# Designed miniproteins, single chains, continued (3): the designs that were tried, part 78

Each design is a single chain, and the fold is of that chain. pLDDT is the mean over its residues in the fold that is shown.

## One batch from the design tools (miniprotein)

Design m10684
Fold by ESMFold2-Fast:
Structure m10684 (fold): chain A 58 residues (1-58)
Amino acid sequence: MPEILQMSIEQRAQYAKEHFPSLVKAVEDNQDELAEMAAVAELGVSAEDAKALVAQLK
C-alpha cells in the first residue's frame, strides 16, 4: 500500500475499515473525539486530517 500520508481521504477511510475496526466502531457509536484521537495515534495523521477522516467514516 502507498504511505497513508499519500492516500486520499477515501483511501484512508478504507484502510481504517480494514485495519482499525475499533476506530470505525467509535464513529458508529458517535464517539467522534475518541475516533479522532485513535486516527492520530494509529494512522499518524494530523488532528485536522483525523477530523476529516472521522467525517468521511460517518
Scores: mean pLDDT 77

Design m10685
Fold by ESMFold2-Fast:
Structure m10685 (fold): chain A 84 residues (1-84)
Amino acid sequence: MYQSIVDDIDAYFNIFVDAGALSASTARAITSIARDWLNNNPNISYQQAYDIFINVINNNYDNIRSGRITPSDFRNALNSSYSS
């Protein structure tokens, strides 16, 4: 599992927690989903995983910024981008 990607996801979503847009529990759940997704896709390269996370974040930016994103939305976006 690429711990640096999980750490980057945690840091990114906490920007919106600190801004009061997102709940700490939602950010924590999203970080957990990122970790679980990486564990479930052990053959993915670092570059592929990184690109998928960046694309999911960019495609969901309005929902993240508004605090409307759910952990389920994030999980579904990752699973639709790549599954092994």
Scores: mean pLDDT 85

Design m10686
Fold by ESMFold2-Fast:
Structure m10686 (fold): chain A 93 residues (1-93)
Amino acid sequence: VKEKVLEELEEASKLPREDIEEAIASLNVPPEMRALLREIAEALLNKAPLEEIVALLRRLLDLLREEMLARAPERAAEIEAKEAELRALLDAA
């Protein structure tokens, strides 16, 4: 689990900056979430400590949870379960 998260982060850090910026710009998400995604991309590109990247990902999960619950409150149980699973993976990293 921990090894898988580290591998995915390493792969993300190998992506060209232009591809990451284009992907972020194409997302129809709130400005706060877009700013956080750029901060995560910058941390990955600069090879920031894993602790810093994990902290940023936790903040992203919080914003995603709030946005998803606002858009699809009928799926609250499913959203909460997936958030808990992802947080456990980040805790293991």
Scores: mean pLDDT 69

Design m10687
Fold by ESMFold2-Fast:
Structure m10687 (fold): chain A 92 residues (1-92)
Amino acid sequence: SELSREALEIFERTTEEYLEVTKDISQEEADALVGTAEVVAERLEERLPGLEAVERLRRAVEEAAKKTPAEKAATALGVLEAARYIVEKYEE
């Protein structure tokens, strides 16, 4: 799916870009971002069941739980931007 490919490219680029700016983020802020991304990914799965990008974004959120605060926050922000793109394209 082209939508899945584009969404995952946004996820990867956004995560890399934010990794530099999330360096000094608190664990509390990082955990809150992951929690927000988890809720967004769950709602997106309910709306678009079986979309490859959504399944991979959910997996990224689960894996983020094992990472540093900076990596957690960057990953969560990447998931949120990719989810935003999917919603925007789906509503077209």
Scores: mean pLDDT 86

Design m10688
Fold by ESMFold2-Fast:
Structure m10688 (fold): chain A 95 residues (1-95)
Amino acid sequence: DLKEKLELLDKIEKELKETVEKLLKQIDNNDLGDIKSEIDSSELSDPLSPAQELFNQAIKAYKAGKLDEAKKLFKQALEELEREVKERLEKLRKE
């Protein structure tokens, strides 16, 4: 069912966006202690989209101590996610 798959994707995209925005804010505030447990559990086992793949790369960069690269990758994941959501919404509006 295409409709159920689209609703599931909307939920996943919303949860991913909220997680990335929260992690970016915590990194920007140098709140490293508060994000450690969230980072350890946040890596996606099977990334389904370019935004999710960028998210996993950001998590790996953070775990490697590359905070500037992690911030850059999280921002890229948000930009890619917004692009993916916009393209899907534009397609749905035309149908």
Scores: mean pLDDT 71

Design m10689
Fold by ESMFold2-Fast:
Structure m10689 (fold): chain A 74 residues (1-74)
Amino acid sequence: SRRRKKQRNLAEALAYLASSERPEKPLSPEVARMAIEILTAAGEKGRALSNRELAELFGLSVRSVSRARRRAGL
């Protein structure tokens, strides 16, 4: 479903932002856009985004964001 795809894409974006290593494969355009949106919003706030803020940013539930963080190893 679209929600599961967004949750998976968010997990990949969060893992990419947490990693100091260059990805071996290029990010999908959807994941790249999510990573840019996270960086932009975090930069504007001067801090990391909360699960609630990520949920609002991407139209997901807080539970879906928590699952994405666990999938990202965060």
Scores: mean pLDDT 78

Design m10690
Fold by ESMFold2-Fast:
Structure m10690 (fold): chain A 62 residues (1-62)
Amino acid sequence: MDEEIEKFREAVAEFMDAFADNPKVSKETREKYMKEIQEAAKKSYRDGVEVARKAVEDLKAL
């Protein structure tokens, strides 16, 4: 529903911000995470949000 779509958009924005804040992250790494996020979102927006949040944590660890 609309709430899940909005949370998904917020999670993607946080991922993009985390990528922008880390100059060591390559475009290839970003594309890999975006593909995983989009594939999860095809099953449900909730799954997409969880994958995006995990990607943010992984990017912060880099």
Scores: mean pLDDT 77

Design m10691
Fold by ESMFold2-Fast:
Structure m10691 (fold): chain A 58 residues (1-58)
Amino acid sequence: SEFEKKLDELINKYKEEMNALIAQMNDPNATPEQRKAAAQELKDVGKKFSDEAAKLRA
């Protein structure tokens, strides 16, 4: 479907950034400050992805 195609495009757009942030959150060498920063950025990126995905359903 067109919705699935557009959703896949959004996933591809955000996947690299999200994966990098998740990796930083799980990095045993990361400081608590770095993990907090990554978690906040991931939340912001996730919200932006969610907002764009919601527009595809409207």
Scores: mean pLDDT 82

Design m10692
Fold by ESMFold2-Fast:
Structure m10692 (fold): chain A 69 residues (1-69)
Amino acid sequence: MDKQLQQDIDRLSTDRHVEIVVGDSDEEAEAKAAEALAAHPDRIVIAASSREQIQSVIDAGRRAEQARA
């Protein structure tokens, strides 16, 4: 996984109680999301399996941060 992309994910997860899970496939992403949700059912879990999906999540997080301001 890209180091820069992982850093962006870690930042979003820390700042807003969101757990972002990334898999190399939709199946892996769903499995990781299920594990994260089972561990922290009160958190928002976002699963992504492609670079485009991950970028979309990052962009959505940035927009939400701006809207909250």
Scores: mean pLDDT 65

Design m10693
Fold by ESMFold2-Fast:
Structure m10693 (fold): chain A 65 residues (1-65)
Amino acid sequence: SRKAELEAKIQELEKVKAELKEETDKRLNDPSLSADEKAQITAVRDAQLAAIDARIAALKAEIAA
């Protein structure tokens, strides 16, 4: 069904979101990184997470319609 397809896409995006958080946490554990470099990595991650969250919200709205 269309609902099952949309739910599967949401699940895929949630997985991508979780992996993005884990990979960023690993990168931020690098002791050679400056505070400015860590801030830049965090800002890029936050922007990517916001984009994924917006896509998930759009898919949830389509299910509710």
Scores: mean pLDDT 87

Design m10694
Fold by ESMFold2-Fast:
Structure m10694 (fold): chain A 79 residues (1-79)
Amino acid sequence: SPLQRAIELLRRALEKLREGRIEEAQRLWNEMAQLLAQQRPDVLRQLDATLQQFFDQHPDATTEEGLELAIEELERAAA
């Protein structure tokens, strides 16, 4: 349930980012992070580590690519 809600929030964030609605995408990301911090802190730590490694290896990567990776990681955690 918390993972499914987090995935929904990230999918909405990605759509808002693609619409150019950057502030709304950021709010949805923050809501997702707060939810995971309270319900699944293990998943949040793994997500943070995965994103940090990705951006360290790909310094030209976009926010959109980071959101897509975040969705993939949460889907993997939910499986």
Scores: mean pLDDT 89

Design m10695
Fold by ESMFold2-Fast:
Structure m10695 (fold): chain A 101 residues (1-101)
Amino acid sequence: MDNDIDYMRRYVTQRLRDSGVPDDVAQRISDLVVQGSRYIQQGQDYQQQGNNDQAQQYYQRAIDLYRQALDLAQQYGAPQSLISILQSGIRSVQQQLEQIR
């Protein structure tokens, strides 16, 4: 389980560094993306258990973190591919929120 999280963090950070994003900012974007992904998984777990109230709270937190990551990525000139991934992630979580209501 930790191996996948470490791989994702390293992968996102390296792509940001390769695009000229400062190390501190690249790490923060990576941390936000990883934490957002964890909240999506927790939201999905709660939704599968029928706890839609908890699922909604975790999905909202994930959207907030992904929006923070997107804002930093755009501000520091991250690759368009990463920006597109973050935008798609936000859209996907928003669709899951609509299904819970």
Scores: mean pLDDT 82

Design m10696
Fold by ESMFold2-Fast:
Structure m10696 (fold): chain A 76 residues (1-76)
Amino acid sequence: MEKIEELEKIADELTRLEEEGRYEEAIELALKKGLLTEEEVERTYEAAKTDPRVLEFAVGVALLSAAVEITVLKKE
């Protein structure tokens, strides 16, 4: 259950950072916790040079990844 609890805490922190508009910090946290890959982060920052809304989208992807992992872990 500790893995699920940790993922829920990470999802809460990502949501808090997103609500505060701190998208880059949320993306870095997601990368550190394995919810986004280095390649996904690089593609996101490259796209963000043209459209900064991509940063918010990347945080959404990280949150979906956490939700999927939590669901899978509950099924084991």
Scores: mean pLDDT 81

Design m10697
Fold by ESMFold2-Fast:
Structure m10697 (fold): chain A 100 residues (1-100)
Amino acid sequence: SLADKVRELMKLLGFSEEDTEKVVEIFEDFLKKKKSLTIEDLEKLKEELEAAIKDEASRQQVVDVIDWIIDEIKEKGLKSITKEELTELIQELIEKLKEK
C-alpha cells in the first residue's frame, strides 16, 4: 500500500521508472525496521533519498516531499508517525498535486 502510493507520487512528479523504484526501495527498507518514524528518522530518510537520486531536479523534489511531510507532522503537534499515517500523508499530497 505505501509502496504503491510512493510509486503514484513519483510518477506524478515526473520521475523515471528507475528513480521511482529506488525511492520505493529506500522507503520500504527504512520502514521494515521501525514501528514509527520520528522527525529525526525522516531527516535520515531525506539524506538517503538525496544520496540515491542523481538527477538534480528529482533530488530537489524528493527533498521537498520529505520537508512537506515533516512540516505536516510539526503542524499536527506529533512527535512521530506510523507507516499507516505516512501512507495517508502521501495520499493527501497526491490529491493536492492532481488538483493543480
Scores: mean pLDDT 83

Design m10698
Fold by ESMFold2-Fast:
Structure m10698 (fold): chain A 82 residues (1-82)
Amino acid sequence: MEKDIVADVEKRLRELVDEIVSSPHALHLILNMLDYFVKMNNPAAVIAFLRILLPHLSEQQKARLKAYLLSNDFYPAAALLD
């Protein structure tokens, strides 16, 4: 059962984001993590992950991630990248 999921996810994802954004393959790693959360059917984790990533994302990365989310019918998360 979910308890303080947003706070727990934000804490854990911030550590992952630091590693991801330092990688030359940041976009690929981001897409891999989103795929994981999509398979888990956890939209709250997707949204929290994207919120933490937003200040680190380029316009190109946002467009690519939005396309991925739209292809998986995650419309609320895709709208976050507008």
Scores: mean pLDDT 73

Design m10699
Fold by ESMFold2-Fast:
Structure m10699 (fold): chain A 84 residues (1-84)
Amino acid sequence: SKAQEARDEAIKLLEQLGEKSPAVAELAREGAAHLKSGKKVSEAGEATGKAALLARKEGPELAKIASEALSKFSQYIGEQVREE
């Protein structure tokens, strides 16, 4: 489904963010884990948002990956609502 595709892309982007930055790795890993579980959407959003804020401080490349992760997370939530 489109929701599953957006979720998988968000997870991939969070994993890339964690690999590129040790400072955001824990939050990125936490966000990805919550997305994989599907049960803690609010916690996934919080962890992803915090990782994005930290990544923006590290420079434009990490800020771009973080913005793309947030975009895919938002798409996942929107598509999930449509599939209900």
Scores: mean pLDDT 79

Design m10700
Fold by ESMFold2-Fast:
Structure m10700 (fold): chain A 94 residues (1-94)
Amino acid sequence: IEVEVELTNLAGGEVLVRVKVSGDGAPGWTRIVKLGLGGEETKPVAALPRKSATVDIRVRLESPEATLIVELVGVGRDGKETVLAKKEKKVVLK
């Protein structure tokens, strides 16, 4: 599984976070994208199909600089969460 994160600065202090997930998930697993700012707990923002997918998330930043954390989490049949991929990006508002 490959995860790519693209950031686009938007008007009004918002950032568009595009998460591209390539590769098939394991049979019987659910995939969830979690997003957080550095130092905060990541929160679920999207559920994905087992096939490749792209999800767009709009985030408002209160600080001109932040560390964005994106996690791809797999949930097995037993409900256990496993972090499949993690990306960290520094965001600077222009």
Scores: mean pLDDT 74

Design m10701
Fold by ESMFold2-Fast:
Structure m10701 (fold): chain A 102 residues (1-102)
Amino acid sequence: MVKIKIEAPEEVEPGSDLIVNMKVENSGEEEYIGELYGIDEESLKEVSESKSGRVKPGSSKTIELKIKNLKGGKKYRIIGQAYKELENGYELVAEESKIVNV
């Protein structure tokens, strides 16, 4: 079993930096990859490079994402995912999202 939790503010001021943390807790016997990224809610385009990290069985990892140049009057969706790596691809096993108002 893998559990993810996004820690992000609900609102930030225009022009501020947004720092988002996602905790990935792996209580299972398999390795997972956590991935954290942000999109513009209206355009659905990514606003930053994604951040990822491998989480070993029985361990936890915090993944940090920093987004600069946030535009006022917009909503950004922060998306956190956990994947299981397969021989030819990835299986999504957990997902969470948070909206940040600017």
Scores: mean pLDDT 84

Design m10702
Fold by ESMFold2-Fast:
Structure m10702 (fold): chain A 94 residues (1-94)
Amino acid sequence: MLTDEQAERLWNASLSLGVEELRKVVKELLAQGVDPRDIIEAIYSLALFWAQMGLYEKAQKLIELADELAKEYGVEESATARVMKAQAEALIAK
């Protein structure tokens, strides 16, 4: 599980236009030894939040980033991550 500080860094990076800043924060957290699974779950959580706020383009980019990371690090999505992803995708598809 991410610390509050690590979660806040990902949240603040998600406020920027696009995903470049978020990619930088992800790399820094991975370099610090944070579990890729926790990072991926947090990004799907952010995607769901932004989809609920009507920012579908931002949410879609976050889903794509989390999918890329899961593939790159060979991470099987947790049940929580799968549910958050499915809910975000359902909101975007409307």
Scores: mean pLDDT 82

Design m10703
Fold by ESMFold2-Fast:
Structure m10703 (fold): chain A 61 residues (1-61)
Amino acid sequence: SVEERIEELEREFEERKEEFSEEQQKALTNLIDLAREYLAKGDERAARLMVDLAEHELRTL
């Protein structure tokens, strides 16, 4: 589910936080926050897109 993907992203981000610049940390936090906000509003498609973007950012650094 999108919720489980957000939880996995949050966990991976916490584990790898020291690998990221301050700007990257802000960008990732913003994407995760937006994903949660969209999910809370029932916009699963937008939430999924934010998760996809955050996952891509984590992989590309």
Scores: mean pLDDT 83

Design m10704
Fold by ESMFold2-Fast:
Structure m10704 (fold): chain A 67 residues (1-67)
Amino acid sequence: SKEKIKAKYDAILDFVKMSVQVDMDLKVKLGQMTKEQAEKQFAADYKAAKEDLDKKLKEDLKKLEEE
């Protein structure tokens, strides 16, 4: 169903969000970047991942509408 496909992509995005957060937190703890820089980088990486997943979701939903 449409809801099941959306839930799948939401789960993938959540996994990506956690992965990026862990990387940013580690870099802050190692003194390689400030908390502000990490928040800015996280926002950029999250936006890029969301846009890619939104595109894939749209393609999957379009295929579902045809069948």
Scores: mean pLDDT 82

Design m10705
Fold by ESMFold2-Fast:
Structure m10705 (fold): chain A 75 residues (1-75)
Amino acid sequence: MRFDDVQRFIRRTLNRNMDKPGTRVTITVRHDGEEVGRLEVLFTEKGPQLVRNVPIPDELRDAPLEVTVEESKVP
């Protein structure tokens, strides 16, 4: 997956969770098995709250990337 595909995937994943208050979404981006980016968002009744944002390095913008998403309920 390329950077633009990753950004579209992130947007789609966040939009899917907009109506799920109390959900935490962790998106991890890897290149050659190494973590190169991360986004953590907590969805609340008032909307999404950014918990952590580790941007993908510019050198990896055109590189093949692997994306994983974890969705969990926060108490």
Scores: mean pLDDT 80

Design m10706
Fold by ESMFold2-Fast:
Structure m10706 (fold): chain A 102 residues (1-102)
Amino acid sequence: DKDKRYKTFLEFQIEAGKKLSELESKLSPEEQVKVRRVFERVLMAMLMGVRAGLSLEEILALAEKILDREIARLGLPADVQDAVRKILKDLLEYAKKVWEKL
């Protein structure tokens, strides 16, 4: 169902935004900009993959590649990098489980 898939993606975006806001409350303004960029790039890649008709496996693989690349470019403290990686990987696993039920 097309409408259910879109609604589920919107719910995923809302949850991702909440996790980002929780993390940002502990970061400097400069670190917040960098972390937001990573989240935006991963979420945009997923949305574009959905629109392009890519499989779930292809979308998740693309998201992980972008995540790893962007994290490596951040120059953030290791604990912050690990927190961002964990949050986004947990969200990708959640997306996989939700999409398998549609």
Scores: mean pLDDT 74

Design m10707
Fold by ESMFold2-Fast:
Formats: sequence, C-alpha cells, structure tokens
Structure m10707 (fold): chain A 61 residues (1-61)
Amino acid sequence: GTITVELTGSGGVTQEQLDQVKQNIENSLKSMGWPVNLTLTVSRDAQGRLVVDSMKMEENP
C-alpha cells in the first residue's frame, strides 16, 4: 500500500504550520513502513498549541 496524509486547519492554524505537521507525520509513518491513509483536522487551543480535532485512519492494502 501507499502512505497519504491530509491535514485541514481551523481556528487560526496557518498553512505553514499544517505543512510542517504533515511532513513530520509522513516521515514517522514512512520510517515505520505503515501503509495508511490519515486525514486530520487540527486547530489551536487557548494557549496557541496545535490540537487534533478529528482523525480518520484507513489502512491502505
């Protein structure tokens, strides 16, 4: 299978922040050899931290 990661931002998350998070997740999944499709929505909390609001994970055979 292949590895795909798709991120959407809400709550003031920038595209640059999304790109950094996506790259980090893709690198981790590739190093593990885990063929999954991962879709996440992320936002910023009151302290400015990135939080995952929703996650969908689907194994790619």
Scores: mean pLDDT 77

Design m10708
Fold by ESMFold2-Fast:
Structure m10708 (fold): chain A 67 residues (1-67)
Amino acid sequence: KIAILGLAVSDEASRAAAEAQAEAAKAALEAEGIKLVVRFFPSGELTEEQEKEAEEIIRKAEEEEAA
């Protein structure tokens, strides 16, 4: 009932396009009763902090689904 979508963005133009796609996906999934959480990441390697944040988001979604 919760979906997480991570989008890699390399520049501002790509970010604007990704945000538009995320809004459309969010609206479509909300119509199906699914809450979509979108996170944007820089293209390339993630820092340790960014990797940990991504893992925590996934873990919380899995815990909520399991509970």
Scores: mean pLDDT 69

Design m10709
Fold by ESMFold2-Fast:
Structure m10709 (fold): chain A 97 residues (1-97)
Amino acid sequence: ASYSLKEEIEKIFQEIAKLSKSVAKKVADIIIEEIETVGIENLTPEKILERIIEYLKKSKDKELQEVAKKIETSEEARKAFLEAVEKSLEKIREYLE
């Protein structure tokens, strides 16, 4: 489950949110961990986006911190990220059935 689903989420964030592969991989990990902890039925795209921003801001990695800042300061970046989260949740639901 985890490997192919994670790769698909990574590709979604690279294509829609224009993230590097390394950042997209970290974002995919955050989404999967949150779903495993809380359950997909209890998560909205907005809640997942908030969790991603929180995690990236707490990171000691400057690249991850800059991505968080971009989401907070750019409406276009926020919309792209939200779309990527929505597409990722759609794929996860399809996978879980």
Scores: mean pLDDT 82

Design m10710
Fold by ESMFold2-Fast:
Structure m10710 (fold): chain A 88 residues (1-88)
Amino acid sequence: MKEEAEKLREIARRLVAGEPLSDEDYEFAKKVLEKSYEEHLKNAKSPAEIERVKRGYENALKNLEAGRAGDTLSAAVTAYSLASDFER
């Protein structure tokens, strides 16, 4: 899914430049995050791993929401992390 990774890197670059996350970019990133969460949850084999996956998802959602409000740094890190997951 290289096209999704490329779009996430574009979003991350705009966030690093201080541009707030648009509603369209938020919906796209959230959809990609949900897909990543489902895949990681399926591969989790221990209670500790399941809790880490759930915590990661919750924190990523908060970071994306903060990016919509102009706190762009954490949202940028989340977008780059998601892009990296789709290149592996």
Scores: mean pLDDT 81

Design m10711
Fold by ESMFold2-Fast:
Formats: C-alpha cells, sequence, structure tokens
Structure m10711 (fold): chain A 84 residues (1-84)
C-alpha cells in the first residue's frame, strides 16, 4: 500500500539523515534501496533507474534531497516495481 511505502521511506530517511540535514545523492541511493527492499524484499532496482529518479525529484539540481523529495523518489521507485 502507499502508506507502507511512505512509512518505509520515512524510516530510511531518518536512518541516513542524521541531525536533521538533507540526504546527499549517495545517501539517497542507499536509503531508497533499503526502503524498497523493506516493502519489496524479492525485487531489485537498478542503479541506473535510481539515478534517473533522483534527477527527476531533485528539482533544484543541488545534489541533495529534502524529506519530501526523498519520499517522492521512493514512491516513484515503488511505481516502477509495481507497473514496470
Amino acid sequence: STKEVIEAAEKAFEKYDKDGKELTYEEAKKAIKEALKEVFPNVEISDETIEKILKKVDKDGDGKLTKEEFIEAVLEGARDIIYG
């Protein structure tokens, strides 16, 4: 469910975003993989797909993701798994 994906995304963000800072792309890649693995344990998503998602959600192009942009990235990854 969408709620389960959002909860996994928030948990992963909190784990990698220490001291209330935004995630770097490298932290976001790891956090996205962990969040998606929690919801979809038998599915792998490619690094290339994750990079395309990060570029799409990082609207400012600053190489960092806010919590909201990160949640959007995990939802896009889940959509790719469900409908791809």
Scores: mean pLDDT 78

Design m10712
Fold by ESMFold2-Fast:
Structure m10712 (fold): chain A 66 residues (1-66)
Amino acid sequence: SEEGLEEIYREVPLALGLMYRGFANTLKDLKEQAEAYEKASELIAPVDPDLATQLRKEAEELRKKA
């Protein structure tokens, strides 16, 4: 629910990052996909820095192709 989004943001940054990654994979625009991966990386970084680094690299590659 919309009212629960702020609480989820605070408690489970990893889940939100994974949701952004999943959303990015549905996007047709490479620039928008890169931006979604960058957001996922930023959200995940405090919890899983290795996954965050991987997502940043994917975003960089997408930006190069855009």
Scores: mean pLDDT 73

Design m10713
Fold by ESMFold2-Fast:
Structure m10713 (fold): chain A 76 residues (1-76)
Amino acid sequence: MLIDEGLRAASEAVSAAMRGDTEKAKEYKKKAQEIRDELLQIAKNAEAAGATGVAQIYRGYADTIDSMLKIADELM
């Protein structure tokens, strides 16, 4: 599931940053950002179709990924 993949990638970015593995942290950050962008596109399409609740859920997960990546950036 894209949500699980995005959250996992963001979590791995934070873990790598905590270990000082800046290169691996950047790799996971890129993966998490790509998935975050896909989730935002799904949210936009859902909103256009009138599925506001689905759009809110996907935006919420995208925001969570962004918050985790912010933590990774602060650790690098």
Scores: mean pLDDT 87

Design m10714
Fold by ESMFold2-Fast:
Structure m10714 (fold): chain A 70 residues (1-70)
Amino acid sequence: SLVDEAQPLPLFEGADEEALIKALREGPPQLAAQAARLLASTEAGREKLRELYPTLSPEKQAMVEEALKL
């Protein structure tokens, strides 16, 4: 059972794609990398990463490239 009223860090399981995208764009490097990896875990998420890629900073683009290798 998953019943917790206070979730730590970023808990992306079951989170909206919009929340993951926000974490990737606005989050610190560790959080952005985690969001990219979670998005890359599915085909739909990988497509989202490809669409976002050109809008990201070079640092965030490197994280997306690393995640897509998974």
Scores: mean pLDDT 71

Design m10715
Fold by ESMFold2-Fast:
Structure m10715 (fold): chain A 69 residues (1-69)
Amino acid sequence: SMEEFLSLFDHDGDGKVSDTVRNTILRAMLGKDYSETSREELVEVVRQMAVANGFNPSDEEAEELTSKW
């Protein structure tokens, strides 16, 4: 489920991806941190990670997942 996908990155149990995890992933994938990452780039990263974990999010689901990042 999409909730299971989020749990892979929710290290503090608050239903959101932690700032540390987010920045680590973004720096690895895009070479920049969250403050420099556009909404479109963030949605694309979230979508790619979901697909890599066996999910196929709709545009609405990808936007909702991105709101947790």
Scores: mean pLDDT 72

Design m10716
Fold by ESMFold2-Fast:
Structure m10716 (fold): chain A 78 residues (1-78)
Amino acid sequence: LEKLKKYYENLKKRYDRGQEALAVEQKRFDEAEKNKDKDPKGYEREKRHLEESQGGVDYWKKLYDEAKKAYEDAIKAA
């Protein structure tokens, strides 16, 4: 159980960090969207950065959800 808990907690930290990074990219994208007519290349760049950050968050969330389920199933079985 302890190993599953540590693995789950470590993945949560990575997921949380990814969400913080995503929030920063979301703000940049929102600002770029407001100015997209003046700087369409900046808009496309920030859109790409947001999509990349979202992909990273989705990846860590999947691992976190799987590890959380494994830990919860192990507690339930004990």
Scores: mean pLDDT 84

Design m10717
Fold by ESMFold2-Fast:
Structure m10717 (fold): chain A 103 residues (1-103)
Amino acid sequence: TTIGKILEKIEQLKKEGKSAEDIANELVREGYITPEQAEVLKEALEAGLSDDEIRVLVFAIEMGLSREELRYVLEVAKERGPSAAAGVVMDLLMGKSKEEIEK
């Protein structure tokens, strides 16, 4: 899957000692993500998010969530972990607003 290829590339580049910026730029160069998506992924990698949290964010990117929705997913992952972030991704994909999700 595309998600699997992105995650494998992130892991490989991390093992090679690449920076968050270099990893994000390489994914844009290879056509996996847009520059706007890469900026959010770079912030996640710089914040030291876990592999499970990065997996949720990559899934959200591939499902076509907007930049604002991706930033919301990133903040939930940072504060509440990968399971809470995954729940938010599913709610956003069902068309729920941030206000409705935060209730």
Scores: mean pLDDT 86

Design m10718
Fold by ESMFold2-Fast:
Structure m10718 (fold): chain A 85 residues (1-85)
Amino acid sequence: SEEERELVISALDQYIKSLKDWKNKNKDYMTPEEQKQVDALIEQLKQLKEDLKAGKISSEEALQKLQQLMEEFHEIKKKVEEKLK
């Protein structure tokens, strides 16, 4: 539905902001390669939002891809945050 699409778009915006904020907070603990990986995830989330807006993917497909991207982010986050302990 259009309502479900708007909710998923809102979620994507929140995750994009969250990744940008997390990167800015932790940039001093990240290698250039780790920063590049987070930037790539942010760009993939932005593309996912545009594809959903353009009707190229369903809300269900968008949520599945979002989950995969967040799993990738979680692995990077874990690796970076382990350096702080």
Scores: mean pLDDT 87

